# Designs tried in a protein design run: designed miniproteins, single chains, continued (4). Part 69

Each design is a single chain, and the fold is of that chain. pLDDT is the mean over its residues in the fold that is shown.

## One batch from the design tools (miniprotein)

Design m14528
Fold by ESMFold2-Fast:
Structure m14528 (fold): chain A 65 residues (1-65)
Amino acid sequence: SVTEEVGAAIRFIGLVIEYGGHSVEFKGDKIIVYLKTDPETAEALAEEVKRLAKELGYEVEVKYL
């Protein structure tokens, strides 16, 4: 449902902010995550981002700054 998807999106954004992700961009069915952090944290964040995006039905693209 839309309400459940919005709730998940809020959690997704919170997760990215918590892990030190630089920004998030939503483009239709695609989520672009911009990272500027250490490799270990980036890997952990990327896995969580992919998991949540799959739950939301979005494609994920990760870009490193």
Scores: mean pLDDT 72

Design m14529
Fold by ESMFold2-Fast:
Structure m14529 (fold): chain A 105 residues (1-105)
Amino acid sequence: MEEERRREELIREAIRWIEEQEEKLEKQKPALIEFFKKRGLPEEKAEKLAEDIIEGLKRIVVAVAAIAIRSRLGIRSESVEEQNEATREEIERLEEARRRLEEEE
């Protein structure tokens, strides 16, 4: 179906964008650690908090990409529950496509 090919193209575009955002977030990690250390956190706690924040932001980036794919495909959900489930399915497709790309290289 043409819909599936369009979804595949959007997934490839989304993966590229996600990787770019994740790289930018990782580059911010040292600044976050120093920020928390200056605020009085021990180094170990500052590092863990910065890591947890960056990992949380990475999950948000993937969720935003999944929502954008659905939006570009013109898919509308009738309920919040249906929208949440469909977003989760799109996240799973993105993660699966990323794993497949990593395994080929």
Scores: mean pLDDT 78

Design m14530
Fold by ESMFold2-Fast:
Structure m14530 (fold): chain A 77 residues (1-77)
Amino acid sequence: VPKEFEERVKKAEELLRKAEELLEENPDEEAKKELEKLKKELEETKKLFLENKISNEEAVKRFEEIIKKAEELIKKL
């Protein structure tokens, strides 16, 4: 697995975990739905990449979008 993808996956997972911890302290139903959606998108992208169903460039772009959305979610919390 390319190191760049591993680093992006770890960053996405860390951001989603931080959002989850913030939601435990201050529950928000809309933010929780967005978090669940981002978790699903991350797992789906990981699966597609590992099964060689998407290109390396496509996987990176998808991880970057997930990271961006997770950062935006955290800013709202």
Scores: mean pLDDT 82

Design m14531
Fold by ESMFold2-Fast:
Structure m14531 (fold): chain A 85 residues (1-85)
Amino acid sequence: LKDHPEVIQGRRISEMTHEPVIVGLVDGKVVLPVMSGPIDIEKLRKLLEELHKKYGERLVLFLFGEGREIEEARRIAEELGIKVL
C-alpha cells in the first residue's frame, strides 16, 4: 500500500466513483468497505475488477448493511473471486 499512496488516500478511488472511499489494511489484506446507499453498481464493478487485478487474494470486501445494492456487490465479488468479510 505504501507503493500506492493515491489508493490509501482514496484519490484514485474517489476519481473512479466520484466519492471518497476508505481503504484499510488488515492482516496484510486490502479491505474495501461497501455500505448501503446510492452506489453506482457499474462503477463499483469496474473498481472491484481493477483492485482485484492489482491486489488479487489480498483484496477483501467488508459489506455493511443489507439491501439490493449490497447483494449486487456480493454477487460481483463472488463472480470475481473476491473474499467477503
Scores: mean pLDDT 60

Design m14532
Fold by ESMFold2-Fast:
Structure m14532 (fold): chain A 65 residues (1-65)
Amino acid sequence: MEKLKELVEKAKELAKERGIPLEIREEDGVLVVTIDHPDEREKAILYTAIAILGIAAGLKVRFRD
């Protein structure tokens, strides 16, 4: 799915820019995103950016931890 691939690539780019480890997987049509980072603010920023991308693409995004 083109939109799904674009979202995953964009999310990985954002995480790479900030030096944050990111895990993304697809489960039952939902993108499951896991971010393991000690700074809650950095985590929140990345979650927010990915959530906005998901909304714009019409995709469901679920955050784990």
Scores: mean pLDDT 75

Design m14533
Fold by ESMFold2-Fast:
Structure m14533 (fold): chain A 95 residues (1-95)
Amino acid sequence: LKEGEEALKAGKYEEAIKKFEEALKKDPSNAKAWTVLGKALLRLGKYEEAAEYFKKALELDPDNAEAWAVLGEALRKLGKLEEAEEYFKKAKKLL
């Protein structure tokens, strides 16, 4: 997970995805790993896939304000503005 986060910070999004996928293969209940994998996909412009992974993170940890916020961002990029606004409000209530 930490190695994947370092790759994400360095802009190595495809490498970050590979590392997070390895972490999820070891522990698929790791909500943080789903969130950072989604963030890497979001940076690559893969908004629909990113949204799916953020939803997976929220199934595991529904109180994760960051996951709600980045899900909203992905939906905004997909043109789903009403849904994005609802999820941004959810994130703000959890902060």
Scores: mean pLDDT 79

Design m14534
Fold by ESMFold2-Fast:
Structure m14534 (fold): chain A 69 residues (1-69)
Amino acid sequence: MISEKEREELREAIEKILKEKGLELSEEEFEEILEIAEALMKAFKLSLEEIPAEKIASLALDIYLISKL
């Protein structure tokens, strides 16, 4: 499982990207994006020490938005 520290870093990165893009999402939609980010880190064995949280958050948001098309 990803650490609580990494989870907090992902939350902050997602919040930042949403604010930058002017997207207002429900708490449920936010948690879906966070779950995608966590799943990506687990699937590819990524650490936030190796890759910036903002890159994972951006990819997770893109996947979420595509899933709603």
Scores: mean pLDDT 79

Design m14535
Fold by ESMFold2-Fast:
Structure m14535 (fold): chain A 63 residues (1-63)
Amino acid sequence: MTPLLAVAVADFTAQNADELTLKKGDRVVIEEVVDRNHVLARSLADGREGIVPSSVLKPVAAV
């Protein structure tokens, strides 16, 4: 999958080591779709990578 930019629309706290903690307004790159409800994302703030629920992300078009 081509990486997409997205912004967190809600706070998310990692429950497992493979998950990424996000705060509302954090910008991420979506690297891969893991399943229907989860994506592998990388935070643009600190470069951390992990799984997040797709429901907490909104895709943003690169301008």
Scores: mean pLDDT 77

Design m14536
Fold by ESMFold2-Fast:
Structure m14536 (fold): chain A 81 residues (1-81)
Amino acid sequence: SLERARKLLKEAEEALKRGDKERAARLAVEAAMEALKAVPPEMVAKGIGLVLRAIGYELEGDAEGAIEAAKEALKLAEKYS
């Protein structure tokens, strides 16, 4: 859900603030996946691309990149909800 995506993103940002980069990146990926569930069918391909980008940043150890990708996924879901 959109509310769950927002909560996960907030938890990711708080984890990053505490220096827990691994947890922050994982929570950001979860937020992006939850946002994808709220994206309309015509935007699913773009939503999938943002989830894959968040996963890519997580694999690179870039928690800030993962959070930014998740923010874009949430913004996409909110724009078309």
Scores: mean pLDDT 86

Design m14537
Fold by ESMFold2-Fast:
Structure m14537 (fold): chain A 65 residues (1-65)
Amino acid sequence: SELAERGLKAGKELFEQGKYRLSVIAYEAAIKADPNNKEAYRLLAESYEKLGDFDKAEQYRKKAE
């Protein structure tokens, strides 16, 4: 939980800076720490959408629901 929260915070900061590839890594770490964190899947989907990877964005959006 705490590791997932740290990963989400780091990912959000990277995303705000336009560092979408690094935000993906941070959100993936958050998901590894807490696989039931729907917020992490939603944010990962948004990061992939920014990278133009619409297939992965859709995959992770489904996991967020």
Scores: mean pLDDT 85

Design m14538
Fold by ESMFold2-Fast:
Structure m14538 (fold): chain A 92 residues (1-92)
Amino acid sequence: VDEAARLLSEGKYEEALELVKKELEKLGEDNAAANTVLGEVLYKLGKYEEAAEYYKKALEVDPKNTVALMNLAKVLEKLGKYEEAKKLLEKA
């Protein structure tokens, strides 16, 4: 998934999405890193609700994943769920 993170940095969101989907098939859907990167790609594509779902999956696998937690809070703010985002950040 490191290559997917690089594609995100370069603005190649559709290529990153395709790569992460292939890696999820390889690593399994319970991989926290792959779910975090997939959420990030969906966020960059403006699919905030779907992004939140994948960040939540990453946190179910690894509850101490600070990247997934911070990005979930950010996407909740985009969805107007400010109180939920604040409670999440207070627990981080």
Scores: mean pLDDT 76

Design m14539
Fold by ESMFold2-Fast:
Structure m14539 (fold): chain A 71 residues (1-71)
Amino acid sequence: GPRVEIVRVEPEPFEMEVGETKQAKVLLRVDGELREVDGTVIAVSPDKGLVIAFDPERGATAVAEVPVKPK
């Protein structure tokens, strides 16, 4: 599959409660090209969330941990 890395996730910082989901814009690097896609962040602990992003044109999926803050 393509090499995929998450470059940026917006908005920052995420102020969320555990179990809350928030829409995000995710900047991916896919085989060296920068691409902006929609993603979703879910807060899994008071200081940690997971972002999931999918690029349908490249068939690329990225998942990463992102910092979150309690409200």
Scores: mean pLDDT 77

Design m14540
Fold by ESMFold2-Fast:
Structure m14540 (fold): chain A 75 residues (1-75)
Amino acid sequence: SDAERLASFRTFMDSVLDQLKKAKTVEQVERLTALAVRGSDIVLESLTNPELKARVRALTAEFLAEADKIKAELS
């Protein structure tokens, strides 16, 4: 179901975000960002509900904002 796909995506994003907070190089941040974006694209293609798609986009945007902050701290 769409709800199960969203729950799985949240678990995936929580894991990638935990790794992001432990990143020590810009290259690690970029690899984790690419992984998060790829995961969001796959989940968005699997979802039909526009409200759940909006939640996936919001979670991805929050991840990208955090990645930009950490990348700036490492630069």
Scores: mean pLDDT 87

Design m14541
Fold by ESMFold2-Fast:
Structure m14541 (fold): chain A 95 residues (1-95)
Amino acid sequence: SKEEYARGAALAFRGAAEEAQKVAEDPSNKQEAIKASFLAAVGDTLAYLAGNEEAAKLAREAIDHIVRASNGDKEHAQRAAELFKEAAELAEKYA
């Protein structure tokens, strides 16, 4: 159901936000950046299936920021974490 997809998207985006926050604390933590990107991709797919394109778009923007954070920019990792949290909140509106 769309509610199951929305719940799955919210959980995935929350996980992505937690991993992105770890990258913001230490940008050398490339494994956490990979985890954030993977969880965001899962969340994007589930949000799209739930009909929530706004949450999916925020997740894609956040992925661009987490990729840039891997170059040592803590600000991009922090922005990614914030965007993933917003995506999770939007995804929950359909749950």
Scores: mean pLDDT 83

Design m14542
Fold by ESMFold2-Fast:
Structure m14542 (fold): chain A 65 residues (1-65)
Amino acid sequence: MKKVALVVGKTKETLAIGEKKALELGADEVIGLLDVSSKEALELALELEKKGYDVTVYNAEELAK
């Protein structure tokens, strides 16, 4: 199953760092989401899981630390 990381960030800078870190953590593909609510990110994750992806949601600010 393809591993997709949804990385949610408030700035382009933290988003770029978070995307890189998600790939290092084993994601096959990364989708960056700029200034998106947690609910909206989770709804997108659910839609991708319905299509057969293994989805993990990351906070870019937490990954950038």
Scores: mean pLDDT 81

Design m14543
Fold by ESMFold2-Fast:
Structure m14543 (fold): chain A 87 residues (1-87)
Amino acid sequence: MEEAEAAALEVAGELLREAERLAREAGEAAHAGRYEEAARLLRRAAELLREAAERAAPVDPEAAEVLRRAAERAEGLAEKAEELAAA
């Protein structure tokens, strides 16, 4: 049980690290005025954060809630980037 719990959190951690990389790239794209690219990267980061939350939920519900909130923030930033791209 403890090993399976550790494995689930390890996978969630990998997904979080990938989401963080995408969010950083999105920030760079936004600073360059590439808002459509920033929005795509942020939406992908949100997807990975939701997957991380689903994997963490059976083991650490509090960590899963933090990851879900992070996904919501990434989605909100993607919507803002889409607004800027349309302007």
Scores: mean pLDDT 86

Design m14544
Fold by ESMFold2-Fast:
Structure m14544 (fold): chain A 80 residues (1-80)
Amino acid sequence: SEEERIKELVEGMRKELDELEARYNQALADGNTKEAIRAVIDAQALATLMLILSHFYPELKEEAEEMVARAQALEAKVKA
């Protein structure tokens, strides 16, 4: 069903964000600022896609806002 496909897409996007956060933390531990910044950019892009998706599926609004907040937290840390 459409609803099941949307759930799979959202779950895939969450896993991708989790992997990006892990990559970000590893990059910071390694002192690799370029890789950390790249992870932030990728996380922001993913959050933006989720936000666009939530425009068509309002039930995903909270999920989108959560992912946006997570991406913003990564950006704040790299700039600190």
Scores: mean pLDDT 85

Design m14545
Fold by ESMFold2-Fast:
Structure m14545 (fold): chain A 83 residues (1-83)
Amino acid sequence: SSVEERLEAVLERALERARRKLEEEGIEESDIEAAAGFAEGVYYAERPLLLKNQPSDAELEAFGRELEEFMITMARYNSKLKK
């Protein structure tokens, strides 16, 4: 598959894994959705450079893990600020 198809798949899996983890932790849906929006923002900001650089599967997986961790961190942080 193309780098574009691989990037879309990486984003989808990262958001799904993060959402599952946050739901298991009892984080509110509004905080999960906001954090997903931030993670998507990072993805779209980085996407042009990633397409230009033609990353390996390992580099794409690392990027996906970074998006997952970012989403989890943002959702947990925002949840704590509301209390």
Scores: mean pLDDT 85

Design m14546
Fold by ESMFold2-Fast:
Structure m14546 (fold): chain A 78 residues (1-78)
Amino acid sequence: AFEQVSGIRVLDKKENRELVILAEKVLGDTLLVVTADGRVYAVDLKDPSKVELLPTRGIPADLSVPLLLDPAETYARS
C-alpha cells in the first residue's frame, strides 16, 4: 500500500491557509509535498513551519514513485 507521512500541515503564508496535499515523500531531512495545484514544496523535518516552493514546475524523478492517484484509496486501510 502507499504510505503518507501524517501530521504535517503546509500553510500558504501569503494567504494564511492550509494547502491541499495530494502526496508526501520523505527524502532525508526534507519532506516533499505535492499539492493539488501540482506544485512541489520542501518542508524541513526539524522545523516543519519552514516551507519552500521548489523552482521546478514538475514532479522530481524521486517523486515519480507511486503516489495516491485514486481518491478511493485515500486512507481506506483497515
Scores: mean pLDDT 53

Design m14547
Fold by ESMFold2-Fast:
Structure m14547 (fold): chain A 68 residues (1-68)
Amino acid sequence: MEDLTLEQLAKLLGITLEEAAEVISKRTGVPKERIIELSKAGKTVREIADELGVTPEEIVRILQEELL
């Protein structure tokens, strides 16, 4: 899971990258555009989590609680 890109994880969960980035942005305070930029740069969920100062588990939890 943490070795996937955010775009790949979003596809696996049946959500869009835009939806994933929006809810992560709301929960972390990081701009949605920055999260999308990191994902398009090929960053994994683990690398994005590190950049945001959270755990990969927290990213997955946010997506599950807000969108699933």
Scores: mean pLDDT 81

Design m14548
Fold by ESMFold2-Fast:
Structure m14548 (fold): chain A 99 residues (1-99)
Amino acid sequence: SKVEELLKKAEELIEEAEEALKKGELEKAIELLEEALELLEEAMKLATEEHLPKIKELLERLKKLAMEVLKASEDKELILRAIGLVLRTIGLLLDLELK
């Protein structure tokens, strides 16, 4: 399934972002999370009801990590990118509740 491939790749990127955060690699973490969000947006377009719990799980993990980047960052550009990710992720989570 195309959806399952997208979800697997998004999860791998989220796991890489978690490792980057542990190493203090904030810019790498945010780049990985931005890529993961794009894959989750594509997955949502193709998703059936069976895929929604996994998408919700990955979006919630992504939101938590973006918030951690926001708290750890002193760079204005990274702060703005992290805020953007949090807002986009909240929007997608709201869309899931309306499905």
Scores: mean pLDDT 88

Design m14549
Fold by ESMFold2-Fast:
Structure m14549 (fold): chain A 64 residues (1-64)
Amino acid sequence: SSLLEQAVALAREGVRAFEAGDYETAIAHYEEALRLARQAPRSATSEVVIAESERMIAEARAKL
């Protein structure tokens, strides 16, 4: 799959971990999603994944 498809899948894993209260796992998934989305060609989807991942990392860190 493309870098962006992998980033979306990792962001989805991050959401599941966050909802389960596993904030450390959520951060790890969102950090990897952010890394891949930043490497992908710029698009509306990549911008959404970047913005959501940055926000969710901050929210998960606040829970630790």
Scores: mean pLDDT 88

Design m14550
Fold by ESMFold2-Fast:
Structure m14550 (fold): chain A 104 residues (1-104)
Amino acid sequence: SELEKELEFLDEAIRLVQEALEKVRNATPDEAKEIVRQLAEKLRELKDKYKIKNPGLQALLDRVIAELERLAEDPSATKEEIIDTLQNVLDALEAARRRLKEKL
């Protein structure tokens, strides 16, 4: 079903963000920016793979990808800002997953 596909998509996206967050905590600032760049690429690939039709979920992902790309290119971005942003992204994806599960 479309709903099951959306949940599988969110489970994969959440996993990618969790892995990135853990890597960033143990990284230098330059390594953290590279991790965030790679995360943005992986999320774009995941979006293309799943072809999610939910407009709210698409909009959330587009905002997340744009924010991660912005951080990767920002020479003033701190490691703390990257961690805070990844945590906010994780919280937003987990909230979206909870809302979708309520429809089951």
Scores: mean pLDDT 88

Design m14551
Fold by ESMFold2-Fast:
Structure m14551 (fold): chain A 64 residues (1-64)
Amino acid sequence: MMDKLQKDIDISMARMMLSVAKQAIDKGITSPSLPELLRKAKEIAEKAGDKDLVEEAEKLLEKL
């Protein structure tokens, strides 16, 4: 019940992280921090219960 605001914050944070990762991948940036960013976004999305964001993070990880 009390985690509704936290869930919205986590979803927004995961979306921003995924957006940054997508932009880096599209520009051909290869960095050790990129898989770490995607794993963190996936973890936050899992905690928020957003399966769509989890799947998106996994697909981006597969591209690396």
Scores: mean pLDDT 79

Design m14552
Fold by ESMFold2-Fast:
Structure m14552 (fold): chain A 77 residues (1-77)
Amino acid sequence: LTPEQREELAKLVEEIRKEVEEMIKKGFSYDEIADYLLEKAKASKDPLERLAYEVEATFVYMQKAIDKIEKEREKKK
């Protein structure tokens, strides 16, 4: 990536992450958010925009895994 493309990618990821945090606050599930992000990635004709959505979708899946572990720990009494 060129320096300009790296800056653009960083800004795209930051904007998408803010959108994801807002969706979480509004009560959307991680599955709904991940599906939304992957659909946006598939619709993106710009490879850089696609990469940004894929990166954030990966983060959402990771957070879902963390939440699952926490839920299992809560059920320990």
Scores: mean pLDDT 77

Design m14553
Fold by ESMFold2-Fast:
Structure m14553 (fold): chain A 56 residues (1-56)
Amino acid sequence: GDKKLEELIEASEKGDYDYLLKELEERKKTADEETQKTLDLGEKNIEELKKKEEEK
């Protein structure tokens, strides 16, 4: 598979939300408008999860 996709899945499983957010921001720079909207939703979801985990 795509090594980058595998890294993103592994980071998600480990709770490395900072890495996921950084990768989403980089992908948005080269993405079309529809993909950017999808990435924006993903970013918001990850930020919510990160905030919840950091407050534990």
Scores: mean pLDDT 73

Design m14554
Fold by ESMFold2-Fast:
Order: sequence, then structure tokens, then C-alpha cells
Structure m14554 (fold): chain A 130 residues (1-130)
Amino acid sequence: SLEEDEKIIQEVLSKPHTPNEELLKLGFKEIKSVEELREILNSGKPVVLALIDENGNVVLVELFDPSKESVETFLRRLAALLSTSLKGKVHGIYAKVADSVEEALALMREIIEKLGIPNLAGRETLLSLK
């Protein structure tokens, strides 16, 4: 259910972690609540999310494209990742609104180049788009 999905996400957002200053320099905002995440996803624009571990390292980068999925569908997909393959690994979420999908893809590439992503799933997402 959406309520269960939101509880899973909120648990992650409540975890202590080291801030990622490089994501902040790139114009990403740290997400503090599910309500704040919903507001950003409802911008009507593509949103890049960077999921971080307890040490502030990026473990996955996700793209929300409002032309391809609903906010509810994206939250369900995110909650599924956080409760299965990434369970216990994610301690924070950073987000940035992009003006286009092309800008979002450029942001995702910049994160990989500057921060390094040890999670193969995040890297493969960008590689599959070419």
C-alpha cells in the first residue's frame, strides 16, 4: 500500500548519516520527510535522486520521469528497492529537479564521474540509456 511504501521511505530518511557536501554543491537538496519528497516529485519535471549510505557515499542514482510513471508508482518502486536489494544500506536521499530528461541524465553522469558509484545497478541504468 502507499502508506506502507511511505513508512519504508520515512524510516530511511530518519537514519543518521554523514552529509554529502558534493551533492549539495551540485544543487541537490537533502530530503528530510516523505512529504518533502512528494512535493519535489510533484514539480511536473524530471527529478534525479541520489541514495546515500551511512558514510555519505552514493549507492544508487534514480531518475523520476513524470512522463513515464506516476509519483505513486515511483514511491512504490523506491520502497521496493529500500526493503529488498538496498535494505539496510540507504541512510539518506538527496534530490534535484531537472528542466529536461537530458539535463537529468547529465546530472546522473556527473555524479558517477565526481563521486564514484560502487553500486553496479546505478551505473548500469545510465549505460542502458545509450
Scores: mean pLDDT 82

Design m14555
Fold by ESMFold2-Fast:
Structure m14555 (fold): chain A 61 residues (1-61)
Amino acid sequence: MPEVRAGKGNLKAGDYKGAVAAYEHALSLDPNNKEAWKLLGEAYKKLGKEELAKEYFEKAK
């Protein structure tokens, strides 16, 4: 999905807020996208929001 790829690019560039926005957009199109939930968790972990990251990793199951 282009949104997931854009988010991964943002993560590599250190744009964690942009990554979050891209993954949230991907999930608005397909809320069953487990990869997007996992990547959203990784983006929040990079932002130092470990509790929120854990919640999104749980959603990825």
Scores: mean pLDDT 77

Design m14556
Fold by ESMFold2-Fast:
Structure m14556 (fold): chain A 69 residues (1-69)
Amino acid sequence: PYKLSQEELKKLAEEYKKKGEEAEKNGDLDTAVRYYLYAAIAYSELEPTPEVKEKQREAVEKANKLLKE
């Protein structure tokens, strides 16, 4: 249940975001996009607060920028 996994989901989302940033820094854009999308999915499973929605949108934005035409 989300009540028991909220803290863990937040930590996982932060870890995925960090891995995305590290991959982007290393020029591994495919891996960066993947982790940013994983972070967005993790945030989407949390209670929908304004803060969580902002973090989810930020992660999606980072992935979209790397996929820019």
Scores: mean pLDDT 78

Design m14557
Fold by ESMFold2-Fast:
Structure m14557 (fold): chain A 73 residues (1-73)
Amino acid sequence: MEELEKEIEKILKEAGVDENTARRIARQAVYAYKELGYSPERVAELVREDLLHFGVSEEDAEKIAQRVKELLE
């Protein structure tokens, strides 16, 4: 659980998302995947939507979400 959260946080931080936002999004993504049983594709869509709400561009949000999806496959 903690390892997956850290990997997602790393992807977000490498893409320029600030540490607090990256940590929050990573925790929500892991919760949706592990506890709610969401597919990698659905988790990636939630990450994309969260990034857009935090002001990340549509292009960057889509690229980041794709990296998260690939990590969960």
Scores: mean pLDDT 83

Design m14558
Fold by ESMFold2-Fast:
Structure m14558 (fold): chain A 72 residues (1-72)
Amino acid sequence: AAEEAERAKVAVAAIKKLAEEKGVSGVKETSAQMLALALIEEGASTEEVARAVAELLGVSEETVRRAFEEVR
């Protein structure tokens, strides 16, 4: 749906920004983006997506949520 496409776009952009800011590897960045996309397709909430991405990237959930807000 259009809503899923928009959420996916935001998640991919936010994860890229966080990876660049935190100096994480491209493999870890891609893994986080793939995880976020899979969760969004399964109907996960923004909070659930942010938590999973935060754990994978080794940052706080708040940091991921702020990045999502900044790229919208």
Scores: mean pLDDT 80

Design m14559
Fold by ESMFold2-Fast:
Structure m14559 (fold): chain A 74 residues (1-74)
Amino acid sequence: SADQALLEQALEHLRAAFAALQAGDLDTAEAHAREARKLAEQILATSTDETLKQQAQGLLRLVERLLARVAELR
């Protein structure tokens, strides 16, 4: 489904954000985290699938924690 594809894209951005954070590239980490957040928020707004919404909520919490860590390291 379109929502499943959005979730997969959000997960790829989240993985890239964590990799960038581990490498010390805060700007790249933030950019990927913001894209993951945007995609997760879109799933929450448009999806009728409760499993996908729960996965998007979990992803959003990880994104928020990553963005908080990026802010802490600046």
Scores: mean pLDDT 89

Design m14561
Fold by ESMFold2-Fast:
Structure m14561 (fold): chain A 96 residues (1-96)
Amino acid sequence: MSSEEVLKEAIEILTSEDEEEREKKLKEFAEKFPVLAELILKILLEIRDNPEAIEKLREEAEKAPEIISKFYNAIVELSKDPEKTEKVIEILSENL
């Protein structure tokens, strides 16, 4: 699987509105791609602890290649929902 395909899968999971499907796919993703799952967890923890990190992530997205930009923007959109974000952090923490 190419790095672009892995990032597309991450974007689909993070933007999913189906809570049960999101949780299931997120657990599977953490098992298959632990390095990228850990990166997602680290970014979400930094955003939770420092709100300025969201603006920095938006700036990085603007400068990044299309797929990386979409990935960062998916994390930014997720961060707008505190309950959804905390659930993602819990699932990734438990499966890493």
Scores: mean pLDDT 82

Design m14562
Fold by ESMFold2-Fast:
Structure m14562 (fold): chain A 117 residues (1-117)
Amino acid sequence: MSKKQLEEDIGNALALMIKSVGDIASKNFEEKLDVESGKKIIETTKEVISSLQQYASQVPDPSLQQQLNQIVKQMEEYRKKFEEYVERKDKKGASEAMKKLSDAMSQGYLLRTQSEL
């Protein structure tokens, strides 16, 4: 029972992290997309990836752990794409890459909600 509740708490924390990163990304795209702002988003994304990897190691469900690890891999892939577009000052490309990154993070929230059904 205690392990299942910890797993649920981890899922809720993941959903909050997804919200936070999405808000930062949206604000940056609306105001400006400069190299410094892009680097801050990349750094925040790396921190989120690290946290998700730590959470994955703590979950007792091997299926959920595998799915979280796949999300981490997708986030790393889209983070690299976003970094390329930021360096090129390609706002449209950066926006598309960030959308894919947000979609990958949203899958974490979806795993949480689907586990309730």
Scores: mean pLDDT 66

